# Ledger of designs, part 50: designed miniproteins, single chains

Each design is a single chain, and the fold is of that chain. pLDDT is the mean over its residues in the fold that is shown.

## One batch from the design tools (miniprotein)

Design m1833
Fold by ESMFold2-Fast:
Structure m1833 (fold): chain A 56 residues (1-56)
Amino acid sequence: MLEEEARKAVEELSPEEVAERVKILLESDDELHRKAAEAVLKVLSEEHPEAAEEVK
């Protein structure tokens, strides 16, 4: 996944909503969803570290 796509998602949604969706996607059976969630989580941890802590 491109970091720029993850960054756009974090900017368009609230940090709390992004954290909740990432948490759900990390538990998915789909490996692509899990990789996408990891990319979004990395961007979230850089811009909104408090929201990223809610995922872990």
Scores: mean pLDDT 73

Design m1834
Fold by ESMFold2-Fast:
Structure m1834 (fold): chain A 76 residues (1-76)
Amino acid sequence: DAEEALRLLERAEELLREAERALEEGDYETALEKAEEALRLLDELKARFPANAGIERLVERAKELRERARRGLEEA
């Protein structure tokens, strides 16, 4: 299942870049949506690869971006 795992990882990384870009542009709603989508994909990857440091770092980044987006929405 290497192909599926690779596609999920690539998509999660793309979503995190999109979330960060949206956050920088002040588009907090889009940033939140993209960060949450990335977290869903990363949860699937973490279930398959428990204790994988790379996946754990991406999860931490996704949670950080989600929290920043949520704060932006609260201030809007």
Scores: mean pLDDT 84

Design m1835
Fold by ESMFold2-Fast:
Structure m1835 (fold): chain A 70 residues (1-70)
Amino acid sequence: SEELMAEVEVSMHIIAGAVALRFGDLEEAKKHYEEAVKLAEEAIKKAKDPESKKLLEEMKKIAEERIEEL
C-alpha cells in the first residue's frame, strides 16, 4: 500500500540520518531528517488507516526532535 511504502521511506531516512550523525555529518543528517518530516507530512494527509497515521505522526516527531538536537 502507499501508506506502507511511506512508512518504509520515512523510517529509511530516519535511519540514514542517524548513521550520518554517528559519522559526524551534521549536514547530511539534517537533510535526511528534513526529508523524513516532509514525507511523513505528505503521507499523514493521505492516510486513511488510523494506525498508519499514528505511526507516521510518531516518526515525524522523532525526525523533528532529531533536527532540534543538531
Scores: mean pLDDT 87

Design m1836
Fold by ESMFold2-Fast:
Structure m1836 (fold): chain A 115 residues (1-115)
Amino acid sequence: SAEYEARVEALLREFLGRLLEEFRKEAEKILAEGEKAGLSVEEKKERLLSAAHLLLARRMPEIEAAIRRIAEEHGASPEEERAAFLRAAQALARALEDEVYKILGLPIPEHTNFF
C-alpha cells in the first residue's frame, strides 16, 4: 500500500541519516590515521569502503527487524517484506559507497548491474 511504502521510505531515511553520521565519524579517524601513515588515495578508498561495508553489515539485522515490524503492522506479504529489505540494503550500500567517493573528492561511480 502507499502507506506501507511511505513508512518504509521514512525508515530508510532515518537509517541513512544515522549510518552516514556514524560513518563520517569513523571516516575522519581513518583519514587522519591514513594521512599519518602516508597512504595513497587508493589505499584510503579501500579502507573507507571496507569500513562502510562492515558498518552496514553490523546494522543489517536491526534494519531487517525494523522493516519486518512495519510489514507486520501493514499486513504486507513475505514477498513484499523481502523486496523492501533488498531495496533498503542496496540503497544504503550505494549511499555509503557514494559517501566514500565524496569524502575523497573522487567522481561517484555510475550505476551498473555488474561490478
Scores: mean pLDDT 86

Design m1837
Fold by ESMFold2-Fast:
Structure m1837 (fold): chain A 56 residues (1-56)
Amino acid sequence: SRRDILEETKRMFREMSELIGRYLEAKKAGDEAAVEKVLQEIRRLLEEFRRRVEEL
């Protein structure tokens, strides 16, 4: 339902906010490996969100 999609969207935004914070810290530290790891986690989060929405 649309309500379930909205709740999944809110969850995704909360997790994305945390990942953006980690991305900025990695960039500030000049840690390119940490930057790549966070980008991979962002890609995974978006794929998981898409999958969950498709199952609703």
Scores: mean pLDDT 83

Design m1838
Fold by ESMFold2-Fast:
Structure m1838 (fold): chain A 103 residues (1-103)
Amino acid sequence: MTVTQSPSSVTAKEGETVTLNSTASESVDGNVSWFRVAADGSVTKLIENLKSVSDSRFSGSGSGTNFTLTISNLKPEDSGVYYSLVSRGDDVARGEGTRVTVV
């Protein structure tokens, strides 16, 4: 299984909404998690199995092979690289990441 993320990078203004896409090569049962890696290398889990485990501004959605992370009311601390992690049985795949820059 492979995961492709788009866009590769996005720049948005504070207070805007951004949507990140993730496509798995195979259908999954919603076992999709999203992580942010900040500039200092710290890792934060935002979404687990399409449910937010962080701030209510972060929302996960999707079905089959197509999944999205929506970040509303962007803040400077939201800047970082966002990774989609997808599992299907024993197969685990991670996307190449989307770099989000908040200005």
Scores: mean pLDDT 85

Design m1839
Fold by ESMFold2-Fast:
Structure m1839 (fold): chain A 87 residues (1-87)
Amino acid sequence: SLEDEIKQLEAYAREKGVLADEDLRKKVIEHARDLGRVVTGDIFNVDGEKVIVISDEDFDFEQALKLIDIAAKLGYKVAIIRKEDLE
């Protein structure tokens, strides 16, 4: 299910040490709301951190896992953004 995939992505990002904390995630959501839309692979610059976004509306699970690996390699963070976060 979508919820199980999101939980797996969050767990993987946490294990890789790249999952954005709640304060950073909230700031990414604020920027995403100002844009009115977000796409998986978007990169936000917030508080000196580069954050790769995974959107629940358009992610592919295998590509999202690769984005988490890329974030870990580059020293970036990852935020998983839901449609409900933007409403």
Scores: mean pLDDT 87

Design m1840
Fold by ESMFold2-Fast:
Structure m1840 (fold): chain A 102 residues (1-102)
Amino acid sequence: GIEVSEELLKELEEKLKEADEHAQKAAEVIHKALAGEATEEELKEGIEHLEKAIEKLKEVIEELEKRKKEHPDPELVEKIIEELKKQIEALKKAKEFLESLL
């Protein structure tokens, strides 16, 4: 099989970690918003974290799409891309929810 470079793996892992960290911070705001306890400042911070998470996931998808044809298992890569797209859709809906409270 073709080995993926350590540099590429590190770059993808870093972007996924950044997306996860932003999504976790947004989840805390969503939890407070559902309880009716979120401040306007917290809602705005949650929205910013969701936007950053979406941006990082889109960057990962773009890299995976460019490389999927050269991967030993392009079907696995496509499945990962599809799951990331579902995550983006969920984050967009969460953003719309927080925006509706402003």
Scores: mean pLDDT 83

Design m1841
Fold by ESMFold2-Fast:
Structure m1841 (fold): chain A 59 residues (1-59)
Amino acid sequence: GAIRRAAMHDAGMSEEELDELVEAYRAGDEERIAELAKRAGLTPEQARNIAAAILEDEE
């Protein structure tokens, strides 16, 4: 969706990294969210907000 494309552009995350982030968010895996956020130069809070927004857009 549009939110995935915005996150790819703004955070420089790949589609695969966004899929991993969404799965970590659904699982409540805070450690995995923090690791993915660090790779993208984001805070864990920013990464959670992106995952939540993707789920709201796509579900």
Scores: mean pLDDT 80

Design m1842
Fold by ESMFold2-Fast:
Structure m1842 (fold): chain A 82 residues (1-82)
Amino acid sequence: KEHYRKGRLALLAGDYESAVEHYEKALAEDPDNVEAWLLLGEAYFRLGDYEKAIAYYEKALALDPENRTARRLLELAKAALA
């Protein structure tokens, strides 16, 4: 999953737009990658796009309903939008 790794590197470097592009490509290859949905949401959250962050965290939670990280990030993004 080269795009997943490149997305993580971009996110760590603070290049959120590049992180988004790489995670979107990673998810096109593996749409069941819960962590990639969470990190795509995080990249959008850091870009200030809370509506997209919420949508992607909800997608992660739909794939893994017991995911504590997804639940916490979703609540944080909803609070930021409110």
Scores: mean pLDDT 84

Design m1843
Fold by ESMFold2-Fast:
Structure m1843 (fold): chain A 95 residues (1-95)
Amino acid sequence: MEVETDAKSEEAKKFFNQGVLAYDAGDYETAIEMFERAIKLDPNFYEAYNLLGEAHYKKGQYEEAIRYYKKAIELNPDFEKAKVNLEKALEAQKK
């Protein structure tokens, strides 16, 4: 809905990009906050759900990571990166 809701789509992308920068800097708490803001503005933002999962995974919160990866896959079943990440989180829980 980026054409009709440009302001919300732009805001969601802005928070997503801020989350990516925080994630790359190792600030997973800020990354989680930014990705949560992105999905609040765009609940279909499957990439933001995947990165929420990745941030939780980096914090050792594997149950949260699994939940967010599953949500990303639910929104986009062709999103292979989330499927790979889900497998890694399930493997990490076996440890």
Scores: mean pLDDT 83

Design m1844
Fold by ESMFold2-Fast:
Structure m1844 (fold): chain A 116 residues (1-116)
Amino acid sequence: SSAEASAALSAAFLPPLREAARAALREIDELVEGEELTEADADARGRAAAFLGRLLAEAYARVRADPSEEAREAAAEAFREAVIREARRLLENKDWGGVAALRERVGELASPAVLF
């Protein structure tokens, strides 16, 4: 039952989370408009993965504590806001590789991975 409840919660959270990721991706693209992004290196990708991993863990913890629709929407919006705040921080530091890595990882959440 707890595994079924966890799976149902994850399934219910995925749509608003994906919408938030798509919204964040669009806003990042607007923030970098006219700028040429550098290619992300392994360190930048590692930092982006760690940042988004923590952010997703926090979002899922919130949704598990309050399984309401309102809590899922609030968690998805908080996710979007935190991603944009990080993108702005990286841009202020002129960390183009960091922005590219963040954009790449958010893009993976916005679109399902191609299954082999």
Scores: mean pLDDT 82

Design m1845
Fold by ESMFold2-Fast:
Structure m1845 (fold): chain A 65 residues (1-65)
Amino acid sequence: SMMEKRMEEKLKRLKELSKNIESIEVEGDTINITLKETDYTEDTATMLLGVALGIELGMSVKVYY
């Protein structure tokens, strides 16, 4: 579906922009983001971007360190 393509494109872009992301996994309605243990300011920025993306896609976001 077009919604699945949009999700994949946006998640790929997020990973390209946020180099502190180790992995992104989608499980049902949840986006799981695993972060590298780096600068907490950078990690906070990535977390906020992930939450904003989750809101846009109508999905839950969980962040792991």
Scores: mean pLDDT 76

Design m1846
Fold by ESMFold2-Fast:
Structure m1846 (fold): chain A 61 residues (1-61)
Amino acid sequence: SANIRKIAESLGKSVEEVEKSLKEILKLSGRGRDTAIRLLAKEAGVSEETVREALRELEKE
């Protein structure tokens, strides 16, 4: 997805590595998931909403 690619480009990582990280976040719930989203957004220099949209696209599969 466009959001996964944006995160990957910002981190200097592959799309596959970012998808793996997002799948790990999807295994979390509640406060743990929110914390992981915030940390990834801060590391990538993107909004938390960009990370949430990437997660929604990944869940749709």
Scores: mean pLDDT 82

Design m1847
Fold by ESMFold2-Fast:
Structure m1847 (fold): chain A 71 residues (1-71)
Amino acid sequence: MVEEVSLAAKEAIDRAPPEARDVIAKTVGALVSKGASPEEIRRALMEVADAAREGGPEQAEKVGKEIVDSL
């Protein structure tokens, strides 16, 4: 469980710009606190990483918050 979440976070960090690393880490923490499954966390992190590539860390933070709030 924890290892699966860590692997998903690593994949998202590898795909995102370095500036989005802190946003990805915060999103993981928020999703875990909400009781999200490893699959939900992986899906959310992929969307956050894609948002970071499109619009930088601010867009990634916005998308991350929207996903967390939808749970």
Scores: mean pLDDT 78

Design m1848
Fold by ESMFold2-Fast:
Structure m1848 (fold): chain A 81 residues (1-81)
Amino acid sequence: GLSEAEIQALKQQAQALFDQADQLLAQANAIIDYLKNVESRDIIGGNGPVNALTQQIQDLIDRANALRAQGEALLKKAEES
C-alpha cells in the first residue's frame, strides 16, 4: 500500500486540481456576468462575438470538469491504498 506521505501527496495534488477547476469556473462566471451586464438582450444567441464567448465559457467548464475528475481519481487512489 501507499505510505502516509504518498497519501498526503495525492491529497495535496487533488486539492491543487480542485483549486485550478474552481479558478476556471470563476473565469467562466466572469464571462457570463459580462454577457448579462454589457450585452443587449437582442444579441443573445445570435451574434458571432456572443457565440465565441459562449464557446469559451463551455471550454472553461469542460476543462474544470476534467480537472475535477482527475482530482477525484487521485483521492480514490489515496483511499484505496
Scores: mean pLDDT 80

Design m1849
Fold by ESMFold2-Fast:
Structure m1849 (fold): chain A 81 residues (1-81)
Amino acid sequence: MDEEIQAIIESAKRFASAAKQAAEEAGKVSGDKKYYDDVKARVDAALAEAQNPETAAQGAERLHQIYQEAKQELDKLKAEK
């Protein structure tokens, strides 16, 4: 049980890191600093949920969604260059 919750939290941390990296790169490509700041705030909120055992699954799912959105935005920006 504790190992499963810990695995969810570790997965959430990885998605949080990946989302921030994708958003930072997207912000550099687009010149939109606000995009990175907005994604960072969303990641920090979802990561707080993921670190609570009662909401860990919901927080991890939100972090996965934020990462997918950030990656899709970065991919679009790179494709339009």
Scores: mean pLDDT 80

Design m1850
Fold by ESMFold2-Fast:
Structure m1850 (fold): chain A 73 residues (1-73)
Amino acid sequence: SAAAQAARDALLAEIRRLQQETARALETNLEEAIEVLRRLAEKIKEYVGPEFAPTIDRELARAVAELRARAAA
């Protein structure tokens, strides 16, 4: 339906906005970037559905660990 398509388009727009916010935050504040990245993961789980939540959570944990390791180097 048109309403379902509009809701899906709005969710994709929010995901893209959070991706841009994560990239900007990474230039200035690691902890802020990690916080935005966590919000992005939640929106992606909402978009793709609960069966992919364990995969998304695992990839989020890897991304956070890699970002912190790179900042510590």
Scores: mean pLDDT 80

Design m1851
Fold by ESMFold2-Fast:
Structure m1851 (fold): chain A 62 residues (1-62)
Amino acid sequence: KEAEEALKEAEEENLEYIEKNSPSEEKKKEIIEKLKKRIEENKEKLEKAALLVKEAERLAEE
């Protein structure tokens, strides 16, 4: 849960920072795409971890 909050804050702060401080349109586009990709990858890792926990609970309950 706290990791999810950190990802949301990082996404918003990084995007706002780039929008205000990006030197050019091309550079801004590249940086934003790179940040979005990294954020999505981190979200996928969190979801996979949650699925593993849920599966373990199902097996334990059988």
Scores: mean pLDDT 67

Design m1852
Fold by ESMFold2-Fast:
Structure m1852 (fold): chain A 76 residues (1-76)
Amino acid sequence: MEELREEALRNAELAAEANAAGDLAAAAEHLKKAAEATVELMRKLAEAGKVSEEEAEAVREHAARLVAAAEALAAA
């Protein structure tokens, strides 16, 4: 579980650095990895009863929309 949290935080930091450098494609790639790690973490937390399945699904849907928006901006 901590490994997923570390992966999410690391990729979020890399995404922020790429965005600051104007590399929107790299920012979108790292955001996607951070989102994937966050979704998997929330799924495991829901399985452990620490969050609801509805909360985990809401995070998954929100993450998917953010990644799609970032990829669209990088492709423009």
Scores: mean pLDDT 82

Design m1853
Fold by ESMFold2-Fast:
Structure m1853 (fold): chain A 91 residues (1-91)
Amino acid sequence: MEEVKEEIRRLLKEMDELIRSGASREDYVAAFKRLNDLIEKAGLSPEELREIAEEVLKEDPYNISAGVLLALHDFDRGLEKALEIEEKLKK
């Protein structure tokens, strides 16, 4: 598991470099697909992904890719909870 977490941290840093260098959308999407493949292959939970993203942001607070990954997982969790609350209120 340590090897996969290190690969994800490395890939997040590589993706940030792609954004900053003005690489094509296709290059960024390819890197993002590699990230998703690593996550699925390792069976990482949203909580573990959040921890990895937070660790990268502690080293580099301006890492855009790690910030986006953190926002996506927090947003999905928040949206799911909001929908559950709405369903309970509607009865």
Scores: mean pLDDT 69

Design m1854
Fold by ESMFold2-Fast:
Structure m1854 (fold): chain A 55 residues (1-55)
Amino acid sequence: LAAREEEIRRRAEERIKKRVEELRKEGASEEVIKQNVEGLEELLELALERLRAAA
């Protein structure tokens, strides 16, 4: 489980980083960036809960 959880977290962190970079390049507001990050973080938590429930 720990190895799979780590892989999911690593992928989520990379996606968030790329998304933030793209939004900043497009001139998005900090509010829009924050909302996108929060949404991606919620998806990560759901994925981790599902992984733990399946164990």
Scores: mean pLDDT 80

Design m1855
Fold by ESMFold2-Fast:
Structure m1855 (fold): chain A 85 residues (1-85)
Amino acid sequence: SYMDRVLELEKKQAEELYKELTPEERALLRAAMTSENKQKQKQALMNIYREKFPNLSEKEVEAWELYAMFTVLPAAEIQAIRKAG
């Protein structure tokens, strides 16, 4: 469907952004995304993505957070997140 194509494009964009991060920034992002503190996760993503995209809305950050989690988190953690919500 149209929405499936949009979501795939957004996922690819998030994956390309992740590839541009340094190993240290990727480690920081991964640590933030495995945190139980959602505020810390949002802040880390906003700091990284706002440098490239200063007009990001909270919904756009949350969508890219989801795609970044699928890229950087182990399969077990992704399954746990899916089960929770």
Scores: mean pLDDT 58

Design m1856
Fold by ESMFold2-Fast:
Structure m1856 (fold): chain A 77 residues (1-77)
Amino acid sequence: SEKLREEDEKFLEELKKKALELSEEELEEFLEELKEEVLKKAKELVKEGKAEEKDLEKVEKSIEALRKMMLKIKEEA
């Protein structure tokens, strides 16, 4: 549980660096591709019975929050 959170924090730090280094258009493309990959994987897990449909809603909400956070970091830079 705690180790997974540490990996998530490292991933978020890497995303913040990308937000500062990428152009707004490149960042939007990156985030859209990331969203598609994560949602595809999550849907596959639901099909395999390894996750529930309500977990998809949580994933979508998390992706939307991440996108807003990254775009805000880019605007403030």
Scores: mean pLDDT 74

Design m1857
Fold by ESMFold2-Fast:
Structure m1857 (fold): chain A 78 residues (1-78)
Amino acid sequence: MKYRLTIEARPGRVGEAVKALYDAAKATPGVRNLQVTVDGDVITAEIEADSEEAAQALYDALRAHPAVRSVRMEKVEE
């Protein structure tokens, strides 16, 4: 399943938020094909997840990170 995450970093902490994204994706079984785009303090990540639970685990990990202000996750069709 393909998901898009939109991550808003806290001001001045975009690099820390990007690192958190890579670390969380690597630590979450069933998450693969991470593609990252950074535009200012907004990080867009596209992932493939083997399950909704895997995608949710990544979302929860990012939302809990102190460098992250907000996370939105949406399922992508095609």
Scores: mean pLDDT 85

Design m1858
Fold by ESMFold2-Fast:
Structure m1858 (fold): chain A 75 residues (1-75)
Amino acid sequence: SELEELYKKMQEIESKLPDMSPQEQMKAISEFLELLEKIDPEIYEQAKKIMTRNPMLGFFYGLNQVQKKVDELKK
C-alpha cells in the first residue's frame, strides 16, 4: 500500500514536472527521495548513485523501479 501511494505521487510529479520551475522540480524530487528512502531503501541507494551526475535521471530511474514493484504486487 505504501509503495502504491508512492507510485501515485511520483506519477503526479511526473505529469506536473513540465509546468514546474527548476526550483519546484528540485524540491519535488527531494521530497520524493525522502519518501523512497523510507519505503524502499534498495531503490533509493541505486537512484542516489545515478543522481550524483543527473538528478532527473535518478528520479526517472526511481519511478521505473517503483512501477516494476507495483506491477509485481498487482499479480
Scores: mean pLDDT 78

Design m1859
Fold by ESMFold2-Fast:
Structure m1859 (fold): chain A 58 residues (1-58)
Amino acid sequence: SKSSEAGIKAARALAEEHGLEVEGETGKETADKLAEKLGISGDEVTRLVTRQAIKLGL
């Protein structure tokens, strides 16, 4: 199974820090939705989500 659970959790946690809600079936989908809500690029959201995952120990 391709588990993107860590990416989904990290993106959701980052969204909550900004008072936002995001949901998706994959880490990429969830991060892309967060990028749209934050008004940032997909590359920037990927960087932020990766840092959030590290902070959470994921």
Scores: mean pLDDT 78

Design m1860
Fold by ESMFold2-Fast:
Structure m1860 (fold): chain A 61 residues (1-61)
Amino acid sequence: SSVRNWVRQQVVLYDQGRVTMSQMVQDARQRGIPQDQFDQYYNDLGMQSLDTGQPVSTVAQ
């Protein structure tokens, strides 16, 4: 729950351009979240905010 909530916040911050992918990956590592799990959570939560199949910046242009 706390991990998912944190990832949700990261998705929002990334979409707003307030955090980079590198920073999020580093922070996830510090939290003990494996990169593949972070990627799964990020994509799952990002799909709820952005259309699936479209990354981040291109959709938000």
Scores: mean pLDDT 68

Design m1861
Fold by ESMFold2-Fast:
Structure m1861 (fold): chain A 96 residues (1-96)
Amino acid sequence: NEELRQRLVELTRERLLELAEQAGVSVEEAREMMRAFAEARNDPFGRVLLAALEAIETGDLSHLDQFSDKELQLAIAALSESDPAKFKALVEKLNS
């Protein structure tokens, strides 16, 4: 579902901007923080998030073709519920 892939990319980009603002870092640094968080999760959401970050970097939505509509919807729900301040604290804890 192309609309789900586009929505996930848009939401991930929005969370990257929020994380950069909350952490006082560049968007590129926030992307690396989010990538480290996704890798550390070692779960389905982490895998979807890594693919979304690659889609943002390359402009290629095909990175998300490996996931089902249900997996994409669950990732969108998880990102929609994310608190940028809590996300920042968790990422800082993982990188310390």
Scores: mean pLDDT 76

Design m1862
Fold by ESMFold2-Fast:
Structure m1862 (fold): chain A 55 residues (1-55)
Amino acid sequence: SEELLKLIREANKALAEGDVDKAIELYEKALKLAEQEGDTDLADLIRRGIEHLKS
């Protein structure tokens, strides 16, 4: 979806700017939307990324 792609792009931009907290918030929103849309592969990828950023 366009909203999902927007959230991912905004999260990637925040991460590139060094704003890890904002990136995590945006990735968590993207994860929720990916789960709602049934995109299991993308949801798993986003979840792993969030776990890595929190470690």
Scores: mean pLDDT 85

Design m1863
Fold by ESMFold2-Fast:
Structure m1863 (fold): chain A 83 residues (1-83)
Amino acid sequence: MEEERKKKEIEELKKKYNEYKDQAVSLGTQAVDAFNEAQRAEAEGDPEKAKELRERATSLLQQYNDAIKKANEYKKKIEELEK
């Protein structure tokens, strides 16, 4: 393919990679914070709050894993095009 077209494709893939990477970092941080808050709530004798925070953390962790998977897919495509 033309170098110019290849470069544009790589730039678009890099943009998607960075979007999913940043999204994953945000989601991962939120998930960890929610798990930590859940453990603290349970230790303080608030099992209902702990349950809600665990459910939230599990949902965030699922979204984090999905974002990481997408980021890795774009990273592989970038590496293949840069070879």
Scores: mean pLDDT 84

Design m1864
Fold by ESMFold2-Fast:
Structure m1864 (fold): chain A 59 residues (1-59)
Amino acid sequence: ALEEAARQAEERVFAAASSLDSAAMHALLTRMSEAYREAKAANDPELLTRRAEELLAEA
């Protein structure tokens, strides 16, 4: 479900964020929040997963 996908993506982002500076971490979390809103509006957990992977690759 979307909630499980969000929890898994959040865990991955927080694990990666531990190696980022505060500005990069804030930017990553902000974009992840935007991705969650998009996925929730579309009712598409795969969109959230793909967005999280894209954001982590940029970080």
Scores: mean pLDDT 74

Design m1865
Fold by ESMFold2-Fast:
Structure m1865 (fold): chain A 83 residues (1-83)
Amino acid sequence: SEKEKRYKEVEKKLEENKKKLEELKSTTPVTERHKEAEKLLKEAEENLEKYKETGDEKYLEEAEKNVEEAKKILEEIEKELNS
């Protein structure tokens, strides 16, 4: 139950961050930071898939970390645009 909630939260955040990345890619030149955020979101997807297959909490934790790191990069890109 608790792990199912965490899984759904990560999945929701992953989709939100993917949408934000696409918005930023449409409004700014694609930079290495855009690519780094995209890489982290792909790693989060892979870790969620591994969690579904194995049930090993370490993959859920890695996915949570990947999504949080990607979000920070996307927030920095947005901040620079609005500065």
Scores: mean pLDDT 85

Design m1866
Fold by ESMFold2-Fast:
Structure m1866 (fold): chain A 86 residues (1-86)
Amino acid sequence: VLEELDARIAELRKKMDELKKQAENETDPQKIRELTIKYTVLGLEIAALEIARYFLEKEGWPEELVRAIADGDAARYQAIVDALRA
């Protein structure tokens, strides 16, 4: 699972770099705003994956919870968290 997280983080970082290049070449304010939002969302996804990677590696978090985060499945993440609290 760590290898899958590392691969996903690397892929999202590449997408962020591509969006940054698109934003640098764009002059339309509306399109710049859309690209900035996409860039910010990818940055938040990377942060979430890095946090999940830390807890899997150092704290022994459940693999299923980490996979839900990696897949961006918010509903599945919430369901697993709720089950762990029960």
Scores: mean pLDDT 72

Design m1867
Fold by ESMFold2-Fast:
Structure m1867 (fold): chain A 104 residues (1-104)
Amino acid sequence: AGDAYIAYGNHLLLLDPNSPEGWLALGRGYYLKGDYDKAIEYYQKAIELSNGKSPRAYLLLGEAYYKKGDFEKAIEYFEKALSIDPDNEEARKLLEEVRKKLEE
């Protein structure tokens, strides 16, 4: 689970330290271990290396903020993912879920 993603991310980064996929894998691994702050840090690095054009990185960043209870930032990043990939059903579903949490 989380340790497998961390090992995979480290392997990718050993081959190419500028790999956005490597940083996403590290972030996903720490997310699965419940370390949302490290997940956010690594997802931000993936976004930087993707010139701000990774809908997947924004989706994962929004999920990490949602887990931290930062619903405003979760909404911001899910909307950013949808601005790049409007047909992303997962981002639409998560955005609706977070908006419902703000009402109750």
Scores: mean pLDDT 86

Design m1868
Fold by ESMFold2-Fast:
Structure m1868 (fold): chain A 95 residues (1-95)
Amino acid sequence: NAMAERKRAEELLKKLFDEDPEVRIQAGLEALAHPSTEIRVEAVKAAMKDPNREVRLAVLQAAARDPSLEVRQEAFKGADKLPPEDLAAVRAAYE
């Protein structure tokens, strides 16, 4: 059902901006499991701007292994903004 899927996606994307970093990690990983490439790209974009390092690492590492080239490219674009040690962790997930 397209309306139910849209509502779930909207609620999930809203959780990407929750005040609790653990909720943001869970939402990011859940969004990356979504069948829509658009939703997965939005999860990566949210993670790239996240002030919490653990949220950025968890989501970008998972996105680096995504089956879609578009999602993986967005993850590497985000990784370029990470400290060298965090960038290495994201690159290891891709390899």
Scores: mean pLDDT 78

